# Designed miniproteins, single chains, continued (4): the designs that were tried, part 23

Each design is a single chain, and the fold is of that chain. pLDDT is the mean over its residues in the fold that is shown.

## One batch from the design tools (miniprotein)

Design m12770
Fold by ESMFold2-Fast:
Formats: structure tokens, sequence, C-alpha cells
Structure m12770 (fold): chain A 68 residues (1-68)
């Protein structure tokens, strides 16, 4: 489904964020976590899955923590 495709995209964005974080590039890591959160939020809105909403919220929080 479209929601499943968005989850797959968000998972890819999280993986890229983790790679940047491991490299010490916190600015890029923050941006990718934020993008992943937005995509999970869209998937949650389409599917009605509260688990995807919770994941989006956690990633958004992580992105904010890395901006400092």
Amino acid sequence: SRADDLVALADTLVKKAEEYEKQGNLEEASKYYERAADVYRTAADISGDPELRARADELRKKAEELKK
C-alpha cells in the first residue's frame, strides 16, 4: 500500500540519519531524522496506525536533541 511504501522510505531515511550521526555530522543527521518523522507521520495519517505516529514523535524529538 502507499502507507507501506512510505514506511519503507522512512526506514531508509532513519538509516541515513544514523550513518550521519555515527560520522559526527549532527546537522545532517538531524535533518534526516526530521524528514523520517514527517514521512512516518504521513504514513500514520493514511493507515491510522498509532505505532507509526509514536515513531514519528520519537524521531522528531531525536532531531531536536541533535540540533544543539
Scores: mean pLDDT 87

Design m12771
Fold by ESMFold2-Fast:
Structure m12771 (fold): chain A 65 residues (1-65)
Amino acid sequence: STKQLEEEARKKFDQAVEALAAGNVDEAVKYYNQGVKLLEQSGLPTEEQDKLVDEAAARMEEVAA
């Protein structure tokens, strides 16, 4: 379902943030790409997908400092 795919995408973004905070850039990129793919497959409106992607990117930018 759309809701389950959204939840899985959020979990992948959490894993991306954790990997980046640990210095594992390659792993962070893999998790981020998996999250984006799940959102694309979810059927969520593009505005909601963009919001979640922007939120994930902001979180990753914060921990990359």
Scores: mean pLDDT 86

Design m12772
Fold by ESMFold2-Fast:
Parts: sequence; structure tokens; C-alpha cells
Structure m12772 (fold): chain A 66 residues (1-66)
Amino acid sequence: GPEDKLIKLLMERANEKGYVTGEALKEALLELGVSERTANELVRKYVNEDGRVTRRAFEAAVELLK
């Protein structure tokens, strides 16, 4: 489903320490057909202060793909 596709794209974009950045999440969402505006709004709202994708950010992204 959409969650499996998102996980695959995020794994391909994880950094050397194994975490995903807001930029990587945005790129994955764009590849899955989400608009740049919507992807930017999700990253701005749900990515943490360190610029890392949280579980909440991932859940919000999956909701956009339903």
C-alpha cells in the first residue's frame, strides 16, 4: 500500500546514521505524486526541531496518500 511505498523511498534517502530528514520526506512525497505545497506544509508542521522525521510526521504523510 502507500505506507510500503513511502517506507521504501525513505529507506533509499536515509542518511549514514539511519535517520530521515524533512528534505528526504519531501522528495519521497513528491515522487509519490503529492504537490510541492502540500509536502512543504507537512514537513513544516511535523518534522522536529532537529529536522528529523518523527513517527507523527510519517503517520501524517501516510494519511495524505490514502
Scores: mean pLDDT 77

Design m12773
Fold by ESMFold2-Fast:
Structure m12773 (fold): chain A 90 residues (1-90)
Amino acid sequence: SDIEELEKLVQENIAKIQKNLLEKYGEKVQPIIEEMKKKAEERLKKIIDWLKRNPDTPLIKALVLAQMEVIAVGAEAMLKIRREERRQAL
């Protein structure tokens, strides 16, 4: 289903970002990763709720919106890590 494709896109891309962040920064960034995952789930739910209200929406449009949200939450996590590193908190 369209919903399953959206969930798969978000889950796979967030898992890649999680792996990359853990490899680069280690376990100390786990709280930032968990926050990123929660934000991604929240944004996915909003896209799914919007898609349910607009059933004539092409799947590709929903996938593009979901990918943009994944990029946004990933970038936000990276900026947060960078700020914490600059404060020597990591």
Scores: mean pLDDT 83

Design m12774
Fold by ESMFold2-Fast:
Structure m12774 (fold): chain A 80 residues (1-80)
Amino acid sequence: SEEERRRAIALFVVTAAEVEADLLLKKYPDNEEIQKLAEEIHRKAAEVRRLIDSGAPLEEIERKVDELFKLLNEAEKLAK
């Protein structure tokens, strides 16, 4: 179903964000701003993963995924 597809996409985005945050922590160990942002990405990803695992409404999951994308975009700008 479309709902199942969208939930699967949310899970893939969360997994990708966790990997990206880990890479940022390893690549920029001395950059406090990037370290803080990577930690925030980890926290938000964990929150979204809990919502997915608990079967939360799709609109709630997608709202939190949007927040996660905002953090990822901030990290991309700082990593330039």
Scores: mean pLDDT 86

Design m12775
Fold by ESMFold2-Fast:
Structure m12775 (fold): chain A 99 residues (1-99)
Amino acid sequence: MERQRELVERTLEVIRELAELAEEPAEDPEVRERRRELLIELVRLQTELAALGLSPELVDRILAAQAEHAPALEASTTEELNAEALAENEPLAQALAAQ
């Protein structure tokens, strides 16, 4: 269906744009806001694609790409606060990863 194809193309475009924005200065609030907007759009597109019964392969590819970019996007948004907290709690983060 044409709508399903458009949703897939848009989803891949959003993922690509998120990757490109990773090269921009994370301290720029406009860049961070754009990344947040793209993440919200990505989740919406994934929800619509799942409802349309998209093939598991395409859904998995989109979800994998979103998982790769979502943590980075959130880190970009809260980088100043989160980086300091992570540095102070590095042993705790390591212990949690070992569980």
Scores: mean pLDDT 61

Design m12776
Fold by ESMFold2-Fast:
Structure m12776 (fold): chain A 85 residues (1-85)
Amino acid sequence: EQGFKELVEKAKKPIEELTEKALNSKTKSEAEKYAEEAVEIGKKIAEKFRKLGEELKNPGFYKIAEEVERAAEEAKKRVEEKLKE
């Protein structure tokens, strides 16, 4: 329980950091670049956890992958919404 939540938060941290950089960007192109990097790192992290789930036959790792993918999608939407201001 506690360990799962901590692992999910650690897995999402790189996405959150890139999202913060995107939201603090002064240009649309810079914000888009950081948002793209957040999506890309999210996909790589999710892929690693899906591979672990397959090798260890543990569905918990698939849930972590889904949470990471969701965080990356939400990050992109947040940046797009901010750029509409």
Scores: mean pLDDT 81

Design m12777
Fold by ESMFold2-Fast:
Structure m12777 (fold): chain A 107 residues (1-107)
Amino acid sequence: DPAQQEIQKLEEQKKKVDESLKKQGIKLTPEELELEEQYLKLLKEAIKYRDSNPEKAEELRKKAVEVGRKLRELLDEQYLKRAYEAVMRDPSAPESVKQAMREAYNK
């Protein structure tokens, strides 16, 4: 079943992302965890309906894209904040690097 194979690939990709975040010491907030769950649920539903109800599948896919964008924005903010804090705490970091991080973080 092609739909089941795509769902399995989504579950494997989630596992890889979760493992990568854990390895980097990044903890997802309750809001980020809810968005991740909603994103995957919507994608799995879209895959299931693709052949039986293409219109519903497309609606679910569009909703998944919007949820995925929100999740990515939150994760990008967390990554940038962590990088900013690390550079600003490092007395050996060049002023040019600290200035670039201030510019990137405050844009």
Scores: mean pLDDT 75

Design m12778
Fold by ESMFold2-Fast:
Structure m12778 (fold): chain A 81 residues (1-81)
Amino acid sequence: SAADQLALAETLLGLVAHEHRQGIVLSEEEIENLRRYAEENLSPPLAAVVIETVERLRADPDADVDAVLAEARARLREVAA
């Protein structure tokens, strides 16, 4: 369902944010695995938000993770509506 996909997308973002807060850098292989999983289990707009957020955090290690996560969650709700 759309609600299940939104919940999954929020869960994936939460996991990535948690790893980033712990100082764990996702490998290229881990990011590609996440991309494939998101594309297989989420609608294209929801998958795009997850993937773009992961790439943003990867590109900017000094990013405010909480702010990035809040923006991503707002975007997920917009594209799910």
Scores: mean pLDDT 82

Design m12779
Fold by ESMFold2-Fast:
Structure m12779 (fold): chain A 79 residues (1-79)
Amino acid sequence: SEELKKIAEEARKLMEELEPVVPEAVKEGEERGRAVAEEAGAPEEMVEAFAAVGGALLAMKEVAEKDPAFREKLLALGE
């Protein structure tokens, strides 16, 4: 529970940072993440965590595809 909350909080901070740059990717990722968790019958806390992670991941992917310098920074973050 606490780990899921931490993941959701960190993902939401990243979404907030990226939303001005790729608002559609943030929204699409959040909707897709939420849908996956809901389809699996996950509890609300997990649905919100998946929504936040989905938004952050799709936003990062969209920015990385358009900006090679940012892509390099994101790859370093995944270490």
Scores: mean pLDDT 79

Design m12780
Fold by ESMFold2-Fast:
Structure m12780 (fold): chain A 98 residues (1-98)
Amino acid sequence: AEEAAERGREAAYAAVEGGAERGTASGYAGAVIGGTGAGLDAALEGLREEGKEGALYAGEKAYEGGLEAAERAKGEESQEAGRKGAEAALRAGRGVAE
């Protein structure tokens, strides 16, 4: 659970940083949203066999990573996009966990 959640968080950070390096506001916002989703997907993929509690934990840790990445994002629009992406990712994780 914990290792998969960490992998999800790292994937979210990497996607955001890659988007920021491209230097466009739209590309950066998309990277923040996509990074949060990729982080959640990576965490949940690692925890599918652990059951609902493991999936929820992974989703929550990916969401936290997405929020931290969004806080590092440049500009208010990118930060807000990242936050909404992280919230959507958490809702998806909760849906899997039920």
Scores: mean pLDDT 63

Design m12781
Fold by ESMFold2-Fast:
Structure m12781 (fold): chain A 79 residues (1-79)
Amino acid sequence: LLDQPLTIVATKNESTDQTILSVYVDGEVVDSTVVSSKEPFLDAVKKYYSDLLSVQQLVQLSPNVFGLRLPGQTLVLPK
């Protein structure tokens, strides 16, 4: 995971008051995590994937879509 480009999509579930972080590699879901809905999406991503941030750059692609990549890597968005 440290050298693999990742796309993270944050989705709020209003019925459970939870935020779901879905991790994509090459357009496929490889991990899914439930976090507190009270945190901004960017803060939740930084908190949950802080270990990856020591190696990869965090890029915000849209309000609820984030990328983790090495400089020069291309991110594959979910279809």
Scores: mean pLDDT 72

Design m12782
Fold by ESMFold2-Fast:
Structure m12782 (fold): chain A 67 residues (1-67)
Amino acid sequence: MSEVERLRAEADRLREGGRELRRVGEELGKSNPEAAEVAFAGADELFSRGDTLYSTGKALEDKIKKS
């Protein structure tokens, strides 16, 4: 696996985790709003990290294509 492929796979994994936490937060919000806020905050953090890795992988791919 290339470094670009690895970064893309890791970004996808983090984004999937973020989607799962958001779904959990929605369910928790019905009975435990405080736990729901923690889940939503965790989801936002995972999405942010995933976006950063995706951007890094894209920049690396562009450098490889230019070389």
Scores: mean pLDDT 82

Design m12783
Fold by ESMFold2-Fast:
Structure m12783 (fold): chain A 59 residues (1-59)
Amino acid sequence: MAEEIEKQGEEDIEKIRRLTEESAKAASAESQPLIREAGKVAVETARLRTRRRVREAEA
């Protein structure tokens, strides 16, 4: 179970990175840094979520 949760978390992070870069490329140069920063926050949130779920599955 923990391994599956980690795999899902990694897939979610990759999706977030992809969507963030796609959005940044579609946006103006001035908006790109803001979109990338938002994506970085989303990735960190997904990591914390995955860690919490792994802990719950092991408990």
Scores: mean pLDDT 78

Design m12784
Fold by ESMFold2-Fast:
Order: structure tokens, then C-alpha cells, then sequence
Structure m12784 (fold): chain A 85 residues (1-85)
């Protein structure tokens, strides 16, 4: 379901944000640390919105959340790949 897929993508984003934050700290890179904070805020908003979609059985909202989560996941994976170079 879109709700289950969104939840899985959000959990994956949260793990990658933690990895980005750790990498920023290890490299003493304030830019990466700041970026991790921005992604953390975005994923927290998605988590809150998904909770509302689940409570109201709002499949349209769940699909929108899934689409946004997929875009964030793609961006974050690309960012981490470059940051590890």
C-alpha cells in the first residue's frame, strides 16, 4: 500500500540522515551538518503527515507523501555518495 511504502521510505531516509549527520561530524563539515538538519526537519514533517493519512485512511495524501519521500530518498542517496568521495 502507499502508506506502507511511504513508511519504509521514511525509515530509510531517517537512517540516511543519521549517516549524513555522523559524516558531517567526522569530517568537521558544518555544511553537511546543516544539510542533515534540513533533511531531518523534512522527514519529521513527512512522518507527522503520514500519521494523519493513516488515522484518516487518506490514500490520496499517502500517495503524495510517498512521492515526496521517494524524491527525498533519491536526493539524499546521491548527496551521501558524493559526500563519501
Amino acid sequence: SPIEQARQNIEQIEKLVDELEKLGKEKNDTGLSHLAGLYRGQVRTLRDQLRYAEQNNDTSLAQEILDIAQQLLKQLKKLLEKAKE
Scores: mean pLDDT 88

Design m12785
Fold by ESMFold2-Fast:
Structure m12785 (fold): chain A 69 residues (1-69)
Amino acid sequence: PNLSFTSSYLGSLSNRVPLSQDSVKLDSLLDGWDLIRDLNTDDQRKQGEDLYRPDIRQMSSELWTLRTK
């Protein structure tokens, strides 16, 4: 599996729809990704859509197509 893709996917979902506590593994991965985003690029976060960050937005387009399939 591709770790970067998974993190971006979870990040996108967190912005649009919050994850349930049942998804402990997904929440932990999402939390780590969100922390990295906050540390690296707080300014770029604002440049993204209201629903997702710049990095996640790029992959979110592909994930959006997947979820609507």
Scores: mean pLDDT 46

Design m12786
Fold by ESMFold2-Fast:
Structure m12786 (fold): chain A 66 residues (1-66)
Amino acid sequence: MEKKITIEVTGLDASEAAVQAAKDALEAALAAQPEITNESAQRIAEQVSRAVSDGLILVRVTVEDV
């Protein structure tokens, strides 16, 4: 099912490429989930932040049914 997902990525000294990589990784991880909730989305966002920047890039996500 399609859901409206809003992703905000902020890094204090992150390059455009790093921000884009974080967005792409989060988007792919969320798309792989059969059911997406705000709770699961936040957990995935933390994992992606850790994977792409060791937590230096802050990721926030909002999930809405449309």
Scores: mean pLDDT 68

Design m12787
Fold by ESMFold2-Fast:
Structure m12787 (fold): chain A 93 residues (1-93)
Amino acid sequence: EKLVEVLREFGRVFGDTVSMLEAGEPLEEVTERTIREVEEIVKKYELSPRMAISIVRGIADDAIREYISEGRYDYAKKLEEITERVIERIREE
């Protein structure tokens, strides 16, 4: 149950991130919002850095692969940059 709830919250955050990128929101604003939302989930559920990084990569990789399949390489690159910045913040605890 806890894992299902965590996955749902991460899915919502990255769904919002994708929507904001496609709406043309500034990359830095989308990135900082994504970092903040992910940090709140990590803190709320007391996730280990390893577990949080695995979940973030899994969810983001699905969206990145979809962008690549559509030839939208610019969005794929932006989402990859956001994902790496999120992972860096998780590693800092």
Scores: mean pLDDT 86

Design m12788
Fold by ESMFold2-Fast:
Order: C-alpha cells, then structure tokens, then sequence
Structure m12788 (fold): chain A 76 residues (1-76)
C-alpha cells in the first residue's frame, strides 16, 4: 500500500496549496513520509535540493510531480 501513502502525501500538499498554506501541506507530507516511507522522504529532499525551488508554492508543485512519478513507476 505504498501507492496509498504517496497519494496521501500528495493530498496533504494539494490541500496546503488550496488553503494558500503550502509550507503546512509540505510539512504534513514530509512528516507522513518520514514515518512510513523514509527512503522516499530522503529521495524527495534530494530532488528538491537538486531542482532548487524559488518559492514554497514552487517546492509544493515540484514535490507533487516527483511523488506522482513514483506512483506511476509503482503501477508499472
């Protein structure tokens, strides 16, 4: 049920964006990933560092795209 955890992380980030509070959404997603899928949490931090987001909104969108890619890989 790794896909369910990744989707829940995406849902937290999207909720943050909808509430104009992307940092809270990102924090909730990272908290979930650290406790349930620490490897994905580490990989996501590395990906964000490599891309270098310009804002919290940019970071949230990059994180969603990365997590969606991970879900797509697991469905193959």
Amino acid sequence: QRIQVLQQAIDYIQQGLQNNDPMTGLAQAFNLLVSTDPQTASDLIRHLAAVGPDSPVDAANIAIDYLQQQINQLNQ
Scores: mean pLDDT 86

Design m12789
Fold by ESMFold2-Fast:
Order: structure tokens, then C-alpha cells, then sequence
Structure m12789 (fold): chain A 66 residues (1-66)
């Protein structure tokens, strides 16, 4: 992290961390099982998603829950 930092926001990828997503799901009343399922899905898909695609995926998940 000393030489190359994620200067282009790569560190946050899509402006939301896994922890922030989990906190939003908890606030929305998601069950523990739902939170774990969403977290696993995001971990797999995030490695191949662009910032815009990841944001749309999160938006769709939140809209489906609320």
C-alpha cells in the first residue's frame, strides 16, 4: 500500500464496501441467511464487475428487498 494506492477509487471499487452493504441489509431487515447469501454473491461478482455494474447490482438487490 506504500507505493501504489488505489488512487482511482479502486480501493472502494463501486463506492461501497462489503461492510457498508451488510449494514444496509441489516437496516432493511434482512435475515442473517439473506445477508450471507448476498455477501457471497457480491464477492464472486465484484471481481469481474465495473463500478457502474456493481452499483446497479446493489441497487437491484435493495429494491428487491424493499
Amino acid sequence: MKYEMETELGESTFSLTDEEIIEMLVSAGASKEQIEAVAEKLKEERKSLTDEEAEELIKKVLEAME
Scores: mean pLDDT 59

Design m12790
Fold by ESMFold2-Fast:
Structure m12790 (fold): chain A 111 residues (1-111)
Amino acid sequence: MYESDNPERQEVLRYTAEAIQVIGLIEDLRLLLRNKGSREQVDALIAQIRDLKAQTKDPRLKAVLDVLIKAAEYYFSDPELARKLIELAEEALRNGLSAEEIRERAEEILK
C-alpha cells in the first residue's frame, strides 16, 4: 500500500479528514449563532476557516470555506443571511455541489 500506485485510498482519506474539519466549522458557526457568540469568538473562527482554506487543495471545499467566511462576516450585521450561507455550505457537502454551483448559489443569496 505505501509504495503501491493506489492514490484513490489516500485521496478518499484526505478528503474525508478535510470534510470532517469543514463540518466541525459549520457546527461551531451554528453554535455561535445560537448562543450569540462574541466578536472575538467569530474572528477566531474566521481565522480557523482561512487557515483550513490555505491548506485545502480541493476546489469544492475551498468554495464551502469561502461561503463560511462570508457567513461569519455577516454574523452581526445580518444573521439571517449568515444562516442561509451556512445552510448552503451544509447542502454543498451533503449533495456534492460543484465549486461553480456553490459560488453561483452564494451570489444569489448575497443579492
Scores: mean pLDDT 79

Design m12791
Fold by ESMFold2-Fast:
Structure m12791 (fold): chain A 107 residues (1-107)
Amino acid sequence: MEEYLKKAEEAIKGGDFSTAVRYLKKALEIAKENNDVEGALRVAKLSIEAMEKGDVSPELTRVFEEAIEFLLKNGTEEQIKELIDYLKSTGNPDFKKLAEKIEEKYK
């Protein structure tokens, strides 16, 4: 898990989004298999960083959406709040709207 997240972060910093998406996908698969909600939250955060740096690929969007779905189904109120706060902290209008929708549903 940690090795894939670290490699994804390095790839994002280097602008190698295709490599980053592959490692994020593997990390999410491991998180789902082990019911690792914290791991899924880290995948979601790194996906947001990649999107903010210019990756708008359908593959990254799918990984992000799957990580969010897993978090909302399996996460604690505290973990869901951490996701909401992170989305709001980006300053991105689309992520702010997503945060507001999550907050309304899981109030």
Scores: mean pLDDT 82

Design m12792
Fold by ESMFold2-Fast:
Structure m12792 (fold): chain A 74 residues (1-74)
Amino acid sequence: MPSDEEIKEYALKLAEEEFPGEELELVALHEMPDGSRLVEILNKTKNEIIYLLLRVENGEPVLVSRLILPKPPP
């Protein structure tokens, strides 16, 4: 099973490939009730939150879905 760090690295790599040259910060990793992982990445350049839902299949992380939402104002 991949570690939480390996899942985070994979998620950040996916975000960097989609948003090259933008300032990305990993915010959180959540374990879902079904055993999938939800990774939250802040895009500082666009002030948006990227949610990546990852499932582990045969010990490998697989991207299930992606959602991008604007960061709420303070």
Scores: mean pLDDT 80

Design m12793
Fold by ESMFold2-Fast:
Formats: C-alpha cells, structure tokens, sequence
Structure m12793 (fold): chain A 93 residues (1-93)
C-alpha cells in the first residue's frame, strides 16, 4: 500500500511537470494516507496534513503554469499560500 501511494504521488508530480491536470483531492488523500504511516504526535500530524494540502494545491498550480492557464495558476498558488501561511512563488528559488 505504501509503495502504491508513493508511485501515485510520483506520477502526479510527473503529470504536473508535463502540464497535465491532476486530481488535487486524490493527491491530498494519498499524502494523508502516507502521513498516517508515521508515528507522529497530534501536533506534528496536524502540521504535516496542512503542508500536504498546500503541496497538493501547489502541484496543481505548477500543472496550470505548464499548461499556460495563468488565471488558474494564480488561483491555486494563492490557495496553497493561504493554507501554508507563507508566501511562495514558483519563479523564485
């Protein structure tokens, strides 16, 4: 099950890199399932779950950027930033 989750997440990243639309809810659910396999405190788990949700939206934003759908890119990027509580740009390293 863990290997299947990891493969699904790798495929989602690859699809986003190619500009293919990903299922944000399924990516988030997969990350949540992976987090449940770790022995974490409730506080650590809550933080990782929040980061997983932000990451799912960020991956979708990247997919829209590659697909040249700039309005949706901005929308999903803002949602990721709101969830993470930090301002991030995909054009700045």
Amino acid sequence: EREEIERFLEEAVEKAEKGEIIDVEKVYEAMMKLIKTYDLSPEEREELERQAKAMAYLLQAKAYLRAKEYEKFEEYLKKAEEISGTKTTLTEE
Scores: mean pLDDT 76

Design m12794
Fold by ESMFold2-Fast:
Structure m12794 (fold): chain A 92 residues (1-92)
Amino acid sequence: MKEKIEKLKIDYNAADALHGAAVGRALAPTSPLFAAQARGDEKVANYYAEKGSKELVDELLALIDQDPVAGARRAKELAEKYKKEYNELKKE
């Protein structure tokens, strides 16, 4: 159970960071601040990739590179799903 909870926490943080990165990339043409936020969020996602989310991070980054809006929606969906599963398991 603890191992599954830790994996969900890692996957949630990776997906949440990539949602921020995707939104930042989509809005980068409107302000340099969004481009900087996207780079920061990608660094956070890469940290969690090293912790166990590499496949998830690689998949979402590939989608974000092709379509930042679709990438943002997918990342948000996955983050919300992992957070819900994490909270349900934490209650035991």
Scores: mean pLDDT 83

Design m12795
Fold by ESMFold2-Fast:
Structure m12795 (fold): chain A 70 residues (1-70)
Amino acid sequence: MTEEAKKFAEFSDKLGELVKKKNSSTITREEFLKIAEEVGLDVEKVKKLLPNKETITISEAMDIFGKALA
């Protein structure tokens, strides 16, 4: 498995656990940045890709993660 695939799996698992805990389809900007840092993404790159809003959807989080891996 590639390193990108491993990071995606870890990110997906952490995101899924957070969604279950919150019973919500959205997460905060801070929660997303924490997960990104934990899985080893470039936090500055992620910040540039994040929309300027307090919460993001799971779909938006997955799209941003994919772009941050590129």
Scores: mean pLDDT 78

Design m12796
Fold by ESMFold2-Fast:
Structure m12796 (fold): chain A 99 residues (1-99)
Amino acid sequence: MKEQKKKEELEFDINYSFALMAATVLNNKEAIDLINRLADLIKAGKLTQDQAIKIVKELIKILGMSKKEAKEFLSKVKNAKTPTDIMKVVTDILLHALK
């Protein structure tokens, strides 16, 4: 889509694929649905910081992450400047849950 930002688009696609793979391995349909909702909002250009924070909070709760991990990931999403950075945080959360 963005010719001058092909690296950013590729990073988004790679992270989205890893997030879906991890959620599928976890057999967590709620996580898959959240990841797809996030991707749809990003593709539509409708993702707000508030929506990103809500999605990440919901994902953390679904995956039963510790309070320490939750605080760290929420800090990362609040400091994210691009939709790709938000997808990277989601991927990191899901890969952490596979451990």
Scores: mean pLDDT 80

Design m12797
Fold by ESMFold2-Fast:
Structure m12797 (fold): chain A 78 residues (1-78)
Amino acid sequence: DALQAAEGAKRLTKELLEKAKKSTSVEEQKRYAKLLEGIAKQARELGQKYPDAQKQLLEVAKFAEAAAKEALELAEKL
């Protein structure tokens, strides 16, 4: 179910971003950023296939993209 996938991806995005914020490792923060970029890409691809969930999946993609950027910025500050 694409809507369940969107909710799962949203929760995972929040969890990964929180882990990035608590990490003291540049390598870990960069790894979380890549995982978040992967979530964003998958959400955009899924949104193209499932019109009924497109709005929710696009919102998740944008959220994951913003979270990935934040994780990369955290890595630059360490």
Scores: mean pLDDT 84

Design m12798
Fold by ESMFold2-Fast:
Structure m12798 (fold): chain A 91 residues (1-91)
Amino acid sequence: MTPEFLERVRELEARLRAIAEAIRAGEDPEAVARRLEELGLPEAAEAARQKRFDLALRLAVGEAQLRIAEELGLEEVAEKVRRKIEELLAE
């Protein structure tokens, strides 16, 4: 993985930790979903609306990594992350 990929993933992880804290504090599912949509994580947002918060956070990490890999042209990383998202959606 490139240093750029790792740095951008680290930035998103910090934002996702804030969302995880909001979930633990009992924030409304729609409010959590809107925060995930603002980050460009639509599958995670939908899981949050369904109150599937563990799945939502796992999907958020996957979608964030996929977006960054696609932006940086890291095709092999993007393919691996897509498979991970498929595994999560199959749970």
Scores: mean pLDDT 79

Design m12799
Fold by ESMFold2-Fast:
Structure m12799 (fold): chain A 68 residues (1-68)
Amino acid sequence: MLSEEEKEELERFALALVLELMDAKGSSAETLAVVREMGRIMDEGIRNGEPVEVIKERIRALADRFLA
C-alpha cells in the first residue's frame, strides 16, 4: 500500500498535469473527462498496490496522448 507521503506526491503530480492540460486545451468537457480518467487510473493503481512511479507513468502517458 502507498504511504501518506506517496499519496501526497501522487496528488501533487496529478494536480500539476491537470493544470498543464487546462493551460494547453482549456477547461472543456474533453479535459474534464481526461482528468476523471486520471483519477480512475490513480484509484486502480493504489488499490492494486502499483508503485508510485508506475502510476505516474500511466497518468503521464494519458496526458501526453490527450496533448498530442
Scores: mean pLDDT 82

Design m12800
Fold by ESMFold2-Fast:
Structure m12800 (fold): chain A 86 residues (1-86)
Amino acid sequence: PVAKIRRKGDTLGIGLSGASDEQQEEVVEFVRSLKPSSISVIRMGDTLGITVTGLTDEQIDAIKEFLKSLGFEVIELPAPPETIFV
């Protein structure tokens, strides 16, 4: 299973793919246990999207370690630039 993580300021996006329903539930429960300011969970076919705000850097690191402990390959995506130059 693969976890793609993107951070933009205080917002964290997590995309889970190839995960079992049990692994997805464990990740959602863990994130909720950190009591973020907001949490949004969206299922997109075989991919689960989690968007959270109000987490500290330490809590984000805890999420990454938790994902690794569940056997996820964690891929950090760079934040998009504030301005798009075409």
Scores: mean pLDDT 78

Design m12801
Fold by ESMFold2-Fast:
Structure m12801 (fold): chain A 58 residues (1-58)
Amino acid sequence: MSPLEQVKEEIEEVQRKIDELLATKDLSNRENVLEIASLTVKLMSLYIQKKVLEKEEK
């Protein structure tokens, strides 16, 4: 599996987790909001890594 394919799969997994938390967690609770924020930061890091890998493949 290429590094780019691995990052794409991890992005899909993290996005799925965020979507599930948004659907099931009480967003009036600060701890739940911070958990979602943490996962969102991880997702952004993965998108940056994906862009770097796409650039390196050229």
Scores: mean pLDDT 78

Design m12802
Fold by ESMFold2-Fast:
Structure m12802 (fold): chain A 84 residues (1-84)
Amino acid sequence: SFREMGRAAGLSDEQIDAILHEFNGLSNGRGVITREDLLEAAKLAKASEEGAEATLARLDRDGDGVITPEELIAVAVEELARRA
């Protein structure tokens, strides 16, 4: 589960809940974030499309065009490992 993956990665339940809250906002409660969700968020924030594409490339670990909460945890773990 997402919570078990987060705990295994050394995240607190509070940190996991904060990630889930942000994820649910971006996914509009669908449980997955799509490329279109990231592009719409970038458009509303007047941010770059390049930034949205880079974020998708980092988070979409299995290349299926959707981002799951488990992929968010996995990317966070990889970032922490690179700093160790």
Scores: mean pLDDT 67

Design m12803
Fold by ESMFold2-Fast:
Structure m12803 (fold): chain A 94 residues (1-94)
Amino acid sequence: SALDLLQRAIELLDQAIERARAGDLEGARRLLREAVDLASKGLDLLNNTKAKREISVLATAAELELSSPDADADRAVALIQKMRDVVQKVLASA
């Protein structure tokens, strides 16, 4: 179901935050990509185009912060937390 996909996406975003804080940027990127895939599928099932676009924008910014040599893990965590908030708000209103 859409709700199961969104709940799993939140779990993966939480794990991505933990990996980023631990300095495991590759693990954080992998978990972020999996979370985005699940969130996108769940949001498509709900026809929530606005939230899907918000997640896409935030994910692109977070990916850059996890991949760039000038990147900041704290900025990546803040962006992933914003993604969690978007998904959580949709889940709470569904």
Scores: mean pLDDT 87

